# Ledger of designs, part 101: designed miniproteins, single chains, continued (3)

Each design is a single chain, and the fold is of that chain. pLDDT is the mean over its residues in the fold that is shown.

## One batch from the design tools (miniprotein)

Design m11511
Fold by ESMFold2-Fast:
Structure m11511 (fold): chain A 85 residues (1-85)
Amino acid sequence: DFEDKLLKEYVEIYNDEELFKKRVEELIERAKEAGLEVSEEFQKQIELAIKTQAEAAKILAENPGEGLPEAEKLAEETEREIEKL
């Protein structure tokens, strides 16, 4: 389904720096299309969000039951980093 597809895409992003960069660029373009100004801080927030989603997807794909607490910690860490920006 759509959720399984997203998980697979983020696992691929975790293993491929070019896919990571492409995903960041896609979100930046979407933000610009929405009329948002993409500052350096905004770019950092996008990078952190994608990185955390990719790491969480990797953990969930490898250890579905055991990976949940670790994925939650990564999400919380990303929220804290975004707050500092």
Scores: mean pLDDT 72

Design m11512
Fold by ESMFold2-Fast:
Structure m11512 (fold): chain A 99 residues (1-99)
Amino acid sequence: SAKESLKRLLKENLTPEMFKLLIKVIEGKISDEDLRKLAILWAKMNNLDVEKVENMNKEELEEFREMVKALIDNLMEELGLKSKEELLELLKEVLEEYE
């Protein structure tokens, strides 16, 4: 199924740490420190300038937060997910499959 294919793709491309941080973003509970950590991991994954991301100010971190939220909303629409709760359940299921 599309859901199973997505779970596999996410598991192959994201670390358990990234899943935990994304869950916090979706729940609206992510700290500035955790958000910066997510930005650094995102930069490494996408071959972006890590040093530039490590030096982001609060305003730039909030811009990154809004970007991540927009990406999550787009992902939900592409997957036909109707609620953030469905996405959270999917991400938590994938996280539980890590050793």
Scores: mean pLDDT 77

Design m11513
Fold by ESMFold2-Fast:
Structure m11513 (fold): chain A 70 residues (1-70)
Amino acid sequence: MEVHIEVKSEDILEAYKEAAEKVDEVFEKDPNAVIHLKLETPKLKYEATVSSKSEATAVLTAFAIEAIGE
């Protein structure tokens, strides 16, 4: 199954947490899901496609690092 997750927040950590929770819910229902992630804060817009929990963790970590690194 293919799923789109869009998260918008003023706080980078809140956006990260919400995205992580939604990703976990999708993979609990369908471990073979492909998730299109879109995260938006006032500082950063980030999009990625993930097909596993490991890829999702890496992508969300990269988002957090980029957002904090500015």
Scores: mean pLDDT 78

Design m11514
Fold by ESMFold2-Fast:
Structure m11514 (fold): chain A 70 residues (1-70)
Amino acid sequence: MSDEEIFEKGKKIAENILKALNSDDPVIRALAEKELEKLGVTREDLEYLLKASIDDKEAIELARKIIESQ
């Protein structure tokens, strides 16, 4: 998988988790919180990834960590 594919896929997962964390359904929010715990990342890490550039090596590594933990 290329760095571009990793970055794009990681951002998609991060966006979905952030959307779930903001859900009106307490069950969906609880599942999203468990996903953060499983990934070993914070809401702030996901927000950082969504704002990051493809040239940001730390963001690509964060995206890879998210993908590999699925």
Scores: mean pLDDT 82

Design m11515
Fold by ESMFold2-Fast:
Structure m11515 (fold): chain A 85 residues (1-85)
Amino acid sequence: SAAVEAYGQEKVEEIREVFEEELSTVPEEKREKFEKAVLEYLYTEGSKKVLEALQAPDEASIKAGLDELKEELIKKIKELAEEYK
């Protein structure tokens, strides 16, 4: 639905904002490795979890799943940034 798509876009923007903030704290020479680590997580674990959340039977469950994924992705981005500082 349009509401679920709009909600998902909002969560993606929130994740991108955190990614950009954390990227700025990583030394320039390590930024490419940090970005690759984030992308690897998104393409493997993250993509699987998004598909599982979208298979929920109702809009409220989908939104709840997307909220949980946002928190998990933000936590992972921050953990990776700390490793590359």
Scores: mean pLDDT 81

Design m11516
Fold by ESMFold2-Fast:
Structure m11516 (fold): chain A 70 residues (1-70)
Amino acid sequence: AAEEALAALVAYGELLASMIPDPAAREAALARIAAERPALAAYLAGLSEAEQEEVLRRARALLAQARAKL
């Protein structure tokens, strides 16, 4: 669950970054997502299984909503 929640949150961040029209700003956003990934992974691993499932559900909903508005 933690790894799946991490993957969904990273995918959401990368999707938002892909919508940045300036290539330099997009590269900076992607680099920031990559740099923050280990800290986010540690945070998610510290959550209960139920909390990890809730984060996963929310992240997947946000990702689907963002994709639908493209």
Scores: mean pLDDT 82

Design m11517
Fold by ESMFold2-Fast:
Structure m11517 (fold): chain A 74 residues (1-74)
Amino acid sequence: LPLNVAAVVSADKDTDISSYHGPGRVAKLLKAPGATESVEPLSDVLAKTEEWIGDGEHGIFVGIIDGKKTVIRA
């Protein structure tokens, strides 16, 4: 990804996102019901993140955006 851009994968609040860490598990999240993917400026993603659930390894983060559990890859 270009500098200052993040790949964002959102899922419905009922989707268990805790097991969707790392590159291969993000691919599973993309196939979950209600999952959406976008590529957004990192600054916009940081500004709209309400809560951080945890920092993932290797540039993968988990947060809450608009009430949805969201995997963010920078």
Scores: mean pLDDT 57

Design m11518
Fold by ESMFold2-Fast:
Structure m11518 (fold): chain A 88 residues (1-88)
Amino acid sequence: MELEERAKKEAEEVLRNAPLKVAPEAQAQGWSIYEAIKRTLEVVREFVEKLKERAKKEKSEGLREIAEELQKIIDEVEKYYDEKAAAL
């Protein structure tokens, strides 16, 4: 219960804050907006992989569900920005 709630909070923080943290680094390194987005998605994907491993080890269905939801969000965000980049 607490483990799943903690994972949800961490997932929300990663999804919400990762773009804000990546944007200054992207500007400093001269990354394109597309490169910044890819970097953000990589951060979330790494979190998903760790969460999947933990879900299997602890046999938590809730952790597995959270990992699957995050994967869907990553896929949707990638598709959205790919379409935006193609319009440029």
Scores: mean pLDDT 73

Design m11519
Fold by ESMFold2-Fast:
Structure m11519 (fold): chain A 84 residues (1-84)
Amino acid sequence: SEERMEEIWKEAKQALIEIYAAITKSYVLKHHPEKLPVAEAFADAAIEATKDPSKIPEVKRLAEQLPFAKEDAEKIIKLANEIS
């Protein structure tokens, strides 16, 4: 079923966003602990964006405050846009 494949793919993308958010937080905690509150806000916003696309601009704004994690942030933003 096409609908079932689309459902599974959406669930997989949501899981990937959560994984990338966790990686971003772990990296920040290890290397830049002073930025942890921004990384936590970014992770929370990224997860919320999977349910509410109005949160995508906030994810992008917070990602810009984490230049050392830009690659992972960009992957999360891309996945959020593809789900919404």
Scores: mean pLDDT 77

Design m11520
Fold by ESMFold2-Fast:
Structure m11520 (fold): chain A 104 residues (1-104)
Amino acid sequence: SLEDKIKDAYENGDIDKLDELYKKYPKSAAVLAAKAMEYLARGEYEKAFEYFEKALELDPKNKYVLEIIKKILEEGSEEVKKKLKEFLKEKFPDNEELQKLLKE
């Protein structure tokens, strides 16, 4: 699947492959989420959240995107978790799946 190709590229650190997938599938929620992860790794939170917003607008229930967000909320730094929670509350208050992830 496209999600498997994204996971393989990410696990191997193949940034060129991620960029290729983005060029071929610029409106794929999974690809947009992978670009968001790339920006998070660089500390570029504003750009990361722009890509997450685009991914969630295209497919609000995308299992791959929701899994990524859940992992960041569980395993991310305190700064990243705080910023991501604020972003999700502001931009997606009506997304039931995301709001469940914000309940502790």
Scores: mean pLDDT 79

Design m11521
Fold by ESMFold2-Fast:
Structure m11521 (fold): chain A 112 residues (1-112)
Amino acid sequence: DEVLERLRSLLSDELVDRVLSRLSEEEAAQFVLLMEMLQSRAEDPDLFPVSVVRETLIEVLNLSEEEAEEFIKEAQSIAEDKDTLSRGVLAELLLKVIEYLKEKRELAKKLS
């Protein structure tokens, strides 16, 4: 499983288990692509600039500025630094965003 091997290269075993327990295979693949994209833009492998994360949420995931700020604010409330997110904090942020987008899609289907 290519997605599983890529998750193991990006995250600790505990975080891999969390991703796989909460996300479908398709959603886990999306998570991997987002983490790899953010890692390619980071100078430090364990610290992700809030500005780069915010831009990715808006430009790649099509979140509004308000939606992106709410997720960033929540992540910053548990982060040690306000300008960078650790890998663990970023993983939790991306899990919440993917779950939010799934719920938004399911709501749209019920209205159709």
Scores: mean pLDDT 80

Design m11522
Fold by ESMFold2-Fast:
Structure m11522 (fold): chain A 63 residues (1-63)
Amino acid sequence: MKLEDLEFVAPPDLPDPRTPEGRARQERIGAALTKMAEAYQKGDYEKAVELAREAGFELRPKP
């Protein structure tokens, strides 16, 4: 699966870093996105896609 052919749709709500719950959610999202970027750089696109979904991103085909 080519990431160039997919659009990453961010979740509608961004975590509020000013609350403990928001900070924890932002930290989890950040960790998942970091792992996604590492997998992408290693050419493991399937794992990168899964990690993006774990971060709450929806992947849609580009028009």
Scores: mean pLDDT 68

Design m11523
Fold by ESMFold2-Fast:
Structure m11523 (fold): chain A 63 residues (1-63)
Amino acid sequence: AQVNDALEALKNAPDFETALKAVRALNKLRPSVVQLELAKDYVRNNAKLNDTQKAVLLGELEA
């Protein structure tokens, strides 16, 4: 899987489970700093996620 595919999946994630799968894929792929910041922005701006879910996903991206 390419980083761009995981970023697109995260951007368009309709629920927490889909977003979490995309975040875990990104972590395995070792994204660049720019790609990681883009992923964080996608999490922060995803209207389908609540604040608790966003905090979990941001923590996963930082680990």
Scores: mean pLDDT 82

Design m11524
Fold by ESMFold2-Fast:
Structure m11524 (fold): chain A 60 residues (1-60)
Amino acid sequence: SEALRQAILEEFNKEGLKPGLYKELGEKFGVSVGRVSSIIQDDEVEKGVEDIKRAVDKVT
């Protein structure tokens, strides 16, 4: 669900990267480590698109 996705992203952004974080988030929210990884990777891809847009704006 969207609420689950947002909760995982909030915890990741609050805690920062640490050993066992994906496992802790999976256990806390009752999802697989793979699901946690997919949510975080999708968010990073979206942020990458915004970085490209900013680069294009600077050169135009």
Scores: mean pLDDT 71

Design m11525
Fold by ESMFold2-Fast:
Structure m11525 (fold): chain A 94 residues (1-94)
Amino acid sequence: ELEKAEKIVREFFKLADKDGDGTVTPEELEEVARKAGLSKEEIIELLYVFSRADKDGDGTVTFEELVEALRWLFENNPDLAKRIVEALEKIVKA
């Protein structure tokens, strides 16, 4: 599952990281999620996980931070981890 999640996160960053700086903001996440047709619940869960992934509090999330947050979720809240991966998959397939 983690290898699949990492691939999806990589594809997500190609879509959401429009500046090519290797980071994604909550605003960029919300924009691409809304365009992909995600529900309010899915968007709230994504924003929560992004907030948790932002370890230095600078308001941005790197590829490495998001992958590490998903690794933690698979160990501590696997149902949420699966929903986050599915939500990101919807974004990359839109």
Scores: mean pLDDT 78

Design m11526
Fold by ESMFold2-Fast:
Parts: structure tokens; sequence; C-alpha cells
Structure m11526 (fold): chain A 87 residues (1-87)
């Protein structure tokens, strides 16, 4: 739906904003995971989307530059996107 696609774009923008200060290689890895997550959502593969969201949160939490507030914001955004994708 248009609502899910808009939420997916907002999620990608939010993750990019939260990770702007990370090293370029880490940003590229996170961007790739976000791209795979959005592709899974577009395909309706919710099981894969949930696995990719979990991997994304593990990658973000392993970065020492990420604050707890930034991690909480990313987790909330991922949860909201997955909730919309489920219906």
Amino acid sequence: SAEVLAAAEAFAAEVARLTADLPADRQAQISALVGELLAAIRAGDLARAEQLAKRLMIELSSAPEMSQAQLDAAARAARELLTLARG
C-alpha cells in the first residue's frame, strides 16, 4: 500500500539520519540491510523482514558510536514499519 511504502521510505531516512556519524563501511553495511528489509516488506515476506530487522538491530547495537536513545529510536521505527506491513 502507499502507506507502507511511505513508512518504508521514512524508516530508511531515519536509519540514515541515526547512522550519519558512523564509518562509511558500517553505513554501507547498514544501508544494505535496510535495502534488503524494504525489499522483503515489498515482497510480503514478513518472516524475512523480521529476521532482517533483528540483524539490523544487532548491527546497530554493536556500533560503539550509537547511543541508547538512537538505538531506541531505530527499534521503535522498525517496530512501527513491521506493524504496518502486517496490517
Scores: mean pLDDT 86

Design m11527
Fold by ESMFold2-Fast:
Structure m11527 (fold): chain A 61 residues (1-61)
Amino acid sequence: SLAEEAAAVARALGGESLAEGIREALLNKDREKALNGAQALRDLGYEEAGERVRELAERAV
């Protein structure tokens, strides 16, 4: 699923807490929270991963 793909990207770079937050947001159709997770990845310096999570979030909701 798109939520599982986004969580996997976030888990590899941002850790389990960020991954679970993004997964929960996408399963609940909470676009704002999912986009906040993508921004957190960018703030950590992972621009490509953040953009990928944003893209998956837009497809999921």
Scores: mean pLDDT 81

Design m11528
Fold by ESMFold2-Fast:
Structure m11528 (fold): chain A 62 residues (1-62)
Amino acid sequence: TLPEMVAYRFKEGAKLGIEEGTDKYVLEIMAKEAESLADMLKDYPNTSKIFKETAELLRKAI
């Protein structure tokens, strides 16, 4: 679905940001955004799950 594709693109951007050593303050903002999007899109379980996994990935990198 389109929401799932958007979530995957965000996740790929997050992975690249971590790999390239993006500032931890920026990674924190990205994690909060992913958490917010997961909650907002809770009625789309696959999309919400991708955002939750992305937030966890970002939190672990901080």
Scores: mean pLDDT 83

Design m11529
Fold by ESMFold2-Fast:
Structure m11529 (fold): chain A 80 residues (1-80)
Amino acid sequence: SEAEDEEEARRALEDAREGGKLAQEGKKKGDGVKYTSGAIRAIGAATQASLLLKKGVKGKAEELARKAGEEAERLAGAKL
């Protein structure tokens, strides 16, 4: 259970980071499809992070889930 929660949290963090990079690259190049794809990936990661935190995951899983949420919020702040 803890190992599964940690893997899900790690995946959410990776998706938030890669989605954010893709969105920024799309914005710099004027590629709306790339921007939207990256933004959707980051939003999905934020949703997974929120679900893990609501589930009450602890230790490394909680740390990774919080980082995923922070990365996704950084993208949302740049969008506004």
Scores: mean pLDDT 80

Design m11530
Fold by ESMFold2-Fast:
Structure m11530 (fold): chain A 87 residues (1-87)
Amino acid sequence: MIEEAKKEIERHFDEAIEALEKGDLSTAAYHFSRAAEVAYKLGLKEAAKVFDEALQYVLDSTPEQAEEALKFAREAKEKALKILDEV
């Protein structure tokens, strides 16, 4: 069960990053919110916090800031995956 949830979180991050690479902030925000929901249901508060911060950053960004949002999202993914590996 937890391994399946980790894969679901990684899938949502990958889809969010792909959306940001295309400048689609709304699709990226959707996938970050889904990743946060999965992490929250697992009781992974630190990972959920990282996902919520990524979501907020994307929502506060303009399409012109998509490159900055992409860098932040990639850093958030690495941090979240490290937290998930400790579980």
Scores: mean pLDDT 76

Design m11531
Fold by ESMFold2-Fast:
Structure m11531 (fold): chain A 76 residues (1-76)
Amino acid sequence: SMREELEQKIEEKLKEYKKISKKLGEVFEESIKNLLNTPFRLSQETPSSVSNEELIQKIKEVQERNEEKMKKVKEE
């Protein structure tokens, strides 16, 4: 059923978002710890705003890959 296929795709997408959120949490924690040890240098090289931009880019890449997979399935 089309409904079941949609539900599965939604579940997979949510799982990917969860994975990205977990990765961001770990990277952000590392960045904060490093920033506390060397605040001026790390703030200049890896500010928190940069970490957010990297997360957004990774989310966008995952969305693009998901769209390509969906397109390929439709073409087959």
Scores: mean pLDDT 62

Design m11532
Fold by ESMFold2-Fast:
Order: C-alpha cells, then sequence, then structure tokens
Structure m11532 (fold): chain A 74 residues (1-74)
C-alpha cells in the first residue's frame, strides 16, 4: 500500500499543477519540456510529503535527497 499511496500523492500534485497551468497560462510561455519537468517535480514533492506523513521525517529526508539528485541529473 505504500507505493500506491506515494503514487497517488504524486499524481494529485501533478494534477493540481496541470489545472493551475491550464487555468492561468495554458502553455503560452512554457515549452513542453519545461512543463513536463515542472509536473515531474510537483509529483516528486507530493511523494516526499506523503512519505513524511506515513513514515516520518527521516524517510522523507531520504526521499527528498533522491528527488534532489533527480533534479540535478535532469
Amino acid sequence: MLEERLREAGERAREELERAIAEVAPSETLSEEERERGLAIAAGVGEVRAVAELLGEEAARKKAAELHAQIQAA
């Protein structure tokens, strides 16, 4: 159930950002790559928050470090 909950949290965060972009600025100033990068980061942040809620601070820090490494690699 943990993997499912993390994916749900990430998906919700991604959907929230997609809705905000569609409402305020529908792709006029963002490339497809920039949009996808932003959505991926939003999903990752959502997962980190879910890990903090479900597993606690130390697990969340580890997940955040993984996300940071992903951002640096991209």
Scores: mean pLDDT 73

Design m11533
Fold by ESMFold2-Fast:
Structure m11533 (fold): chain A 106 residues (1-106)
Amino acid sequence: MLKELYEKAKEAIEKGDLDAVEQAVTEMGRVGLQAAIDSGDEELIARVAENVRRAFEAVQKMRDAYAAGDTEGFEKAKEELLKALDEVYRTGQESIRRAQARRAAA
């Protein structure tokens, strides 16, 4: 699931479909935050929440740059979004692994 959402988000970024990016990031954030909660790691919950927040900020920057006709700002925001998306995916996968390990130990 999470990898499929990540790939869909990357494809949506390449197409400039920011609504599809927001939907994918929302679902990735929901999955990642639930896994972080299930892991019992408060620091991980905070990191997942912060990475999701940064991804939404980057989407907004892309929208603002597009509306302003700012091509350089759009490309910079796209790079920020791709980096934020990678962090959302990475911390989401870490959260899933830790939640699974905790469940196996119960």
Scores: mean pLDDT 86

Design m11534
Fold by ESMFold2-Fast:
Structure m11534 (fold): chain A 115 residues (1-115)
Amino acid sequence: MEVLKREIRRGLLESGEPLLPEEELDARAEELRPTFLAVLREQIASLDAAEATGTAADPAAEEENAARLEALRDAGAPYWEVVALVVEAERARAFGPATARAARAALEARLRRLE
C-alpha cells in the first residue's frame, strides 16, 4: 500500500494537481491496487517475451539503458519512470534482451512491494 500511495502522490505532483489527504490516498490506493497489480503482471509477461526475441540496433545504447533501468530499480523509482525508459529505448531502437531483463527486474521489484 505505501508504495502505491507514494506513486499516486508523485503522479499528482508531476501533473500539478494538489496532494490528497491521507484518508483519500488510502481509498485511492485501495481502489487502484488490483488494476496496478494486473498492469504490472501483464507488463512483466510482455517483457519475458521480448527478452526471448529482441535484438537492439545499438548494443552499446542497450547496455546503457539496461544500466539506467537497474539504477531505477535500486533507487525504488516509480513504475512509470521504468515504463518511460522502456518506451524511450524502443523508440531509439536500443530495446533488446538486456533492456528487457533489467526492466522486468525493476517491475518485479515493484510487484513485490505491492504484495
Scores: mean pLDDT 73

Design m11535
Fold by ESMFold2-Fast:
Structure m11535 (fold): chain A 94 residues (1-94)
Amino acid sequence: AMAEAERLLEEALRLVEKAKELYEQAKKESSDPKRQAELLKEGIELSRRAREVSLEAARTANSVQTLRGAHLGMAGLSLAVDSEFLARQAEKQL
């Protein structure tokens, strides 16, 4: 359970990192609106996946009923909130 929660949190962090890279790439494509939209949409999909995985990590961590589990659960919830925020910001640019 704890190892699974840590694995899910690492997966979510990688998805957030990739989404951020796509958003930064979209900013550089200001002269190509179609390419910019494609990059933003891909980033939004990854951000939404990161949110889902982060929530699963939080649920898994909280099931362990330890202080460490609670700490990982809070990290997962925080990452889910950040992922949703990034997706909403990108959607405003479409």
Scores: mean pLDDT 84

Design m11536
Fold by ESMFold2-Fast:
Structure m11536 (fold): chain A 97 residues (1-97)
Amino acid sequence: DALIERYLAELERALRPHLTPAELEEIMRAVREAIRRGETVTDEEIEELIAKEKPKADEVYETADPAEQEAFLRERLLELAPVIGRAIRRLALEEAA
């Protein structure tokens, strides 16, 4: 799907400055695996994730140095990679409709 590949390329470009090549490959592999499984996300799931993650991100970005902020970003991206993949699939399906 050309739309999915476009979203994946945009995600990879956005993440490239913040991750090592090996970390980027691992996260992109997890994202692609979630897309392959054919899963999507609901609006409620997205809202719950934002509500859960925002307080943690705010705490880290208010109190941590840049190295700790980057470490937090890497950890959260790996854990959230499956839901990011499901969100990309949903966006591609909506745009194709």
Scores: mean pLDDT 75

Design m11537
Fold by ESMFold2-Fast:
Structure m11537 (fold): chain A 68 residues (1-68)
Amino acid sequence: SSLQKIIDELKSMGKKYISVSEVAKLVNKYTGLDEQEVYKKIIDLNLFKYFDFLTLDDAIEAVKKILG
């Protein structure tokens, strides 16, 4: 599934923090959803630890909320 591919790629990055822009690009790549619209949806969830960065767990949660 697109969701599982995105989660696997996020985990493979080995990063403690992932930019919202990077998450939005992955969602666009695997789903065809507009990157800017996805970016806005992630920001609106208010899960970021720093203005434009999510923890890996929060990035996974954001993707699940947008695609579920």
Scores: mean pLDDT 82

Design m11538
Fold by ESMFold2-Fast:
Structure m11538 (fold): chain A 95 residues (1-95)
Amino acid sequence: SDKLLEVEKLLKEAEKILEETLSQMPEDVRQEFEKFYGKLLRDLTDSRLRLSEDDYIKKTAEFLDKVLEYLKSINAPQDLIDKVEEIRKKVKELG
């Protein structure tokens, strides 16, 4: 569906922003985030074929909420937090 394609586009945009910003962080912080993110992303991608469109969009918004909480806990740059939050709001508007 067009909504699922939009969600995938928004997730790729978020991933690009995260990669670009986190590459500037200390190695230990990057590695810990990558481990956390990888586990969450695996759960999200595994659910894609099992959930309805609306439930998958909701789960994607919840995934981004957890990413935002983690970024805040490591004192990530505010501009990164703001950009990911904007993407999360766009995902939520699709559901």
Scores: mean pLDDT 85

Design m11539
Fold by ESMFold2-Fast:
Structure m11539 (fold): chain A 92 residues (1-92)
Amino acid sequence: EKIKEEIEKLIKKFKEALKKYLETKDKKDKEEAMYYYSAAATLEFYLEREKGKLPISEEEFKESLIEMAKRNGIPEEVVEKGIKKGEEIYKE
């Protein structure tokens, strides 16, 4: 299904960016990995919310991604861009 295929594509890009980071040690590859991860996680959050399974708010979810990024030395802006990408795909 379209949304699940988009999640799979984002996870593939996340894994590719992460592998690239392990090879290059370049911060940009690490940030790209977090961007794709944030987009995929946002889509998964929306799908699970539709099923009525999530006890957490959208704000709590977003805050958890931002804290994860901060702990890994990744700018909050990268996560915010990833979340927006996930939102855009979901609204199509």
Scores: mean pLDDT 83

Design m11540
Fold by ESMFold2-Fast:
Structure m11540 (fold): chain A 95 residues (1-95)
Amino acid sequence: KPLTPEEAEIRREFVRRARELYDLGTEKGLPDDKIAEILQLLADAFRRLMEKITDPEKRREALDKLYEVAKQAIDEGLSVEEMRERIDKVVEEAL
């Protein structure tokens, strides 16, 4: 299924953000399994946002909010369950 240029751009941005969070998790000493679980939560949240939001500007705003909340949660040393709760709230507020 061919992506529009805008859809391709937002997906590339997500990949860049996910790599930044992976690097942050590694710097914070998180085990690989926990980092993988966090990235899976982010991928699922991103998918839900992209399914419901069609406007490119709102898609970028939602991704930026998702990234900032995830980054803050990793910086604060939150559990995966606490990160899930914060991520779910971002999705609920964006929809």
Scores: mean pLDDT 82

Design m11541
Fold by ESMFold2-Fast:
Structure m11541 (fold): chain A 98 residues (1-98)
Amino acid sequence: MEEAERLVKEAIDLAEKAYQAAMEGNLPEARRLVSEAVDKVTQAYLLLMEAGEEEKAREMFVETFKKIGDLVAKTGNRELSLVAIGEILRGIGDLLEA
């Protein structure tokens, strides 16, 4: 789905903005951007699942969260990394309830 691909691109863009905000010392903004990125990935996953593209949804979900995690890890900020882990776990939890 073109919409799911757009959401993934937006999630990666948000994660890159989170990295820049963290490097500038703006941790509250970085946290919000990470949360928004995770929400976009979760929305893209649900769209692909509703379209019956289950394997594509799983592959996209894993790859995109890995990219977000790698970007957050590059900041060297332990607190932001813990926030990212928490948001990813929350997103996974939301999917298990769906």
Scores: mean pLDDT 79

Design m11542
Fold by ESMFold2-Fast:
Structure m11542 (fold): chain A 100 residues (1-100)
Amino acid sequence: LSPLEQEILALLEELRRLAEEAVANPEKLDELKSRMEQVALRAILLARELLLRRGADPAEVEARSNEMAKLFAEMLQAPVEEIPAKMEEFVRKMLEMLAY
């Protein structure tokens, strides 16, 4: 794995941990949502860079990056008990995007 791929995978694992922490500590929900947004935005940005370096179509990369950002925003609007499952879906789709 390249250093860029390793960083993306580490960010995705951090998102999983933050989602679980949000359910365990609802009093920290706003703080954890802010952290999740920062981590997800960085993961999407790095994934975009990786795909472009692999020669993917810039228009397709932009469309998929926007789709992932929208999916993440929708997850943050879900009930807290649903956040871990929706975060797993986000992570899975990020990994699928990286396989292009």
Scores: mean pLDDT 87

Design m11543
Fold by ESMFold2-Fast:
Structure m11543 (fold): chain A 96 residues (1-96)
Amino acid sequence: MAQAQAQIDAALAELQLITDETKAAKKYIDENADKLKPEIEEVAKNQGVSEEQAKELLATDRGLKAAAERGNPFAAGILRASSPVTSPSPFSKSIL
């Protein structure tokens, strides 16, 4: 039981990190909406969504990237499958 519980706790912690990073990204986007307006409008236009939905997509993308940089395997897996703000780009501006 203890080993199975540790695996469950670890998975929940990784999911919580994605949630926390997404929340932090959303706060940053809301506080800097004026500076990020062109990026928000581009996402809204490209995805065919409202500016509020575009902010949510940007927050999700930024949160997933931040979590993946912290070693979160779920965030890394999601980013490899798709980007919330672009059509799948497996090589979004990586260092060559």
Scores: mean pLDDT 71

Design m11544
Fold by ESMFold2-Fast:
Structure m11544 (fold): chain A 81 residues (1-81)
Amino acid sequence: STREERLARRTALLRDLLENVFKLDFDLWLQGVQAARAGDDQRAQQLGEQIRAQIEALMKREGLTEADLEAAVAAAAEAAK
């Protein structure tokens, strides 16, 4: 197994976790990134603010930090064996 294979698997796991556990719209996030890369500042700002507000509200409700999220994903991966 290569480093690239492990990163791809972790990215897929994170996507599945975000969509199925947290019920976040990963495709909406991807659209925001694509708009930013295309130079559509207005669309990127609108989508980015919506996604950011939802994530911040969720994390605040649960008392979670980004480090907590990463630790939880790592723990879940270990438990899955």
Scores: mean pLDDT 70

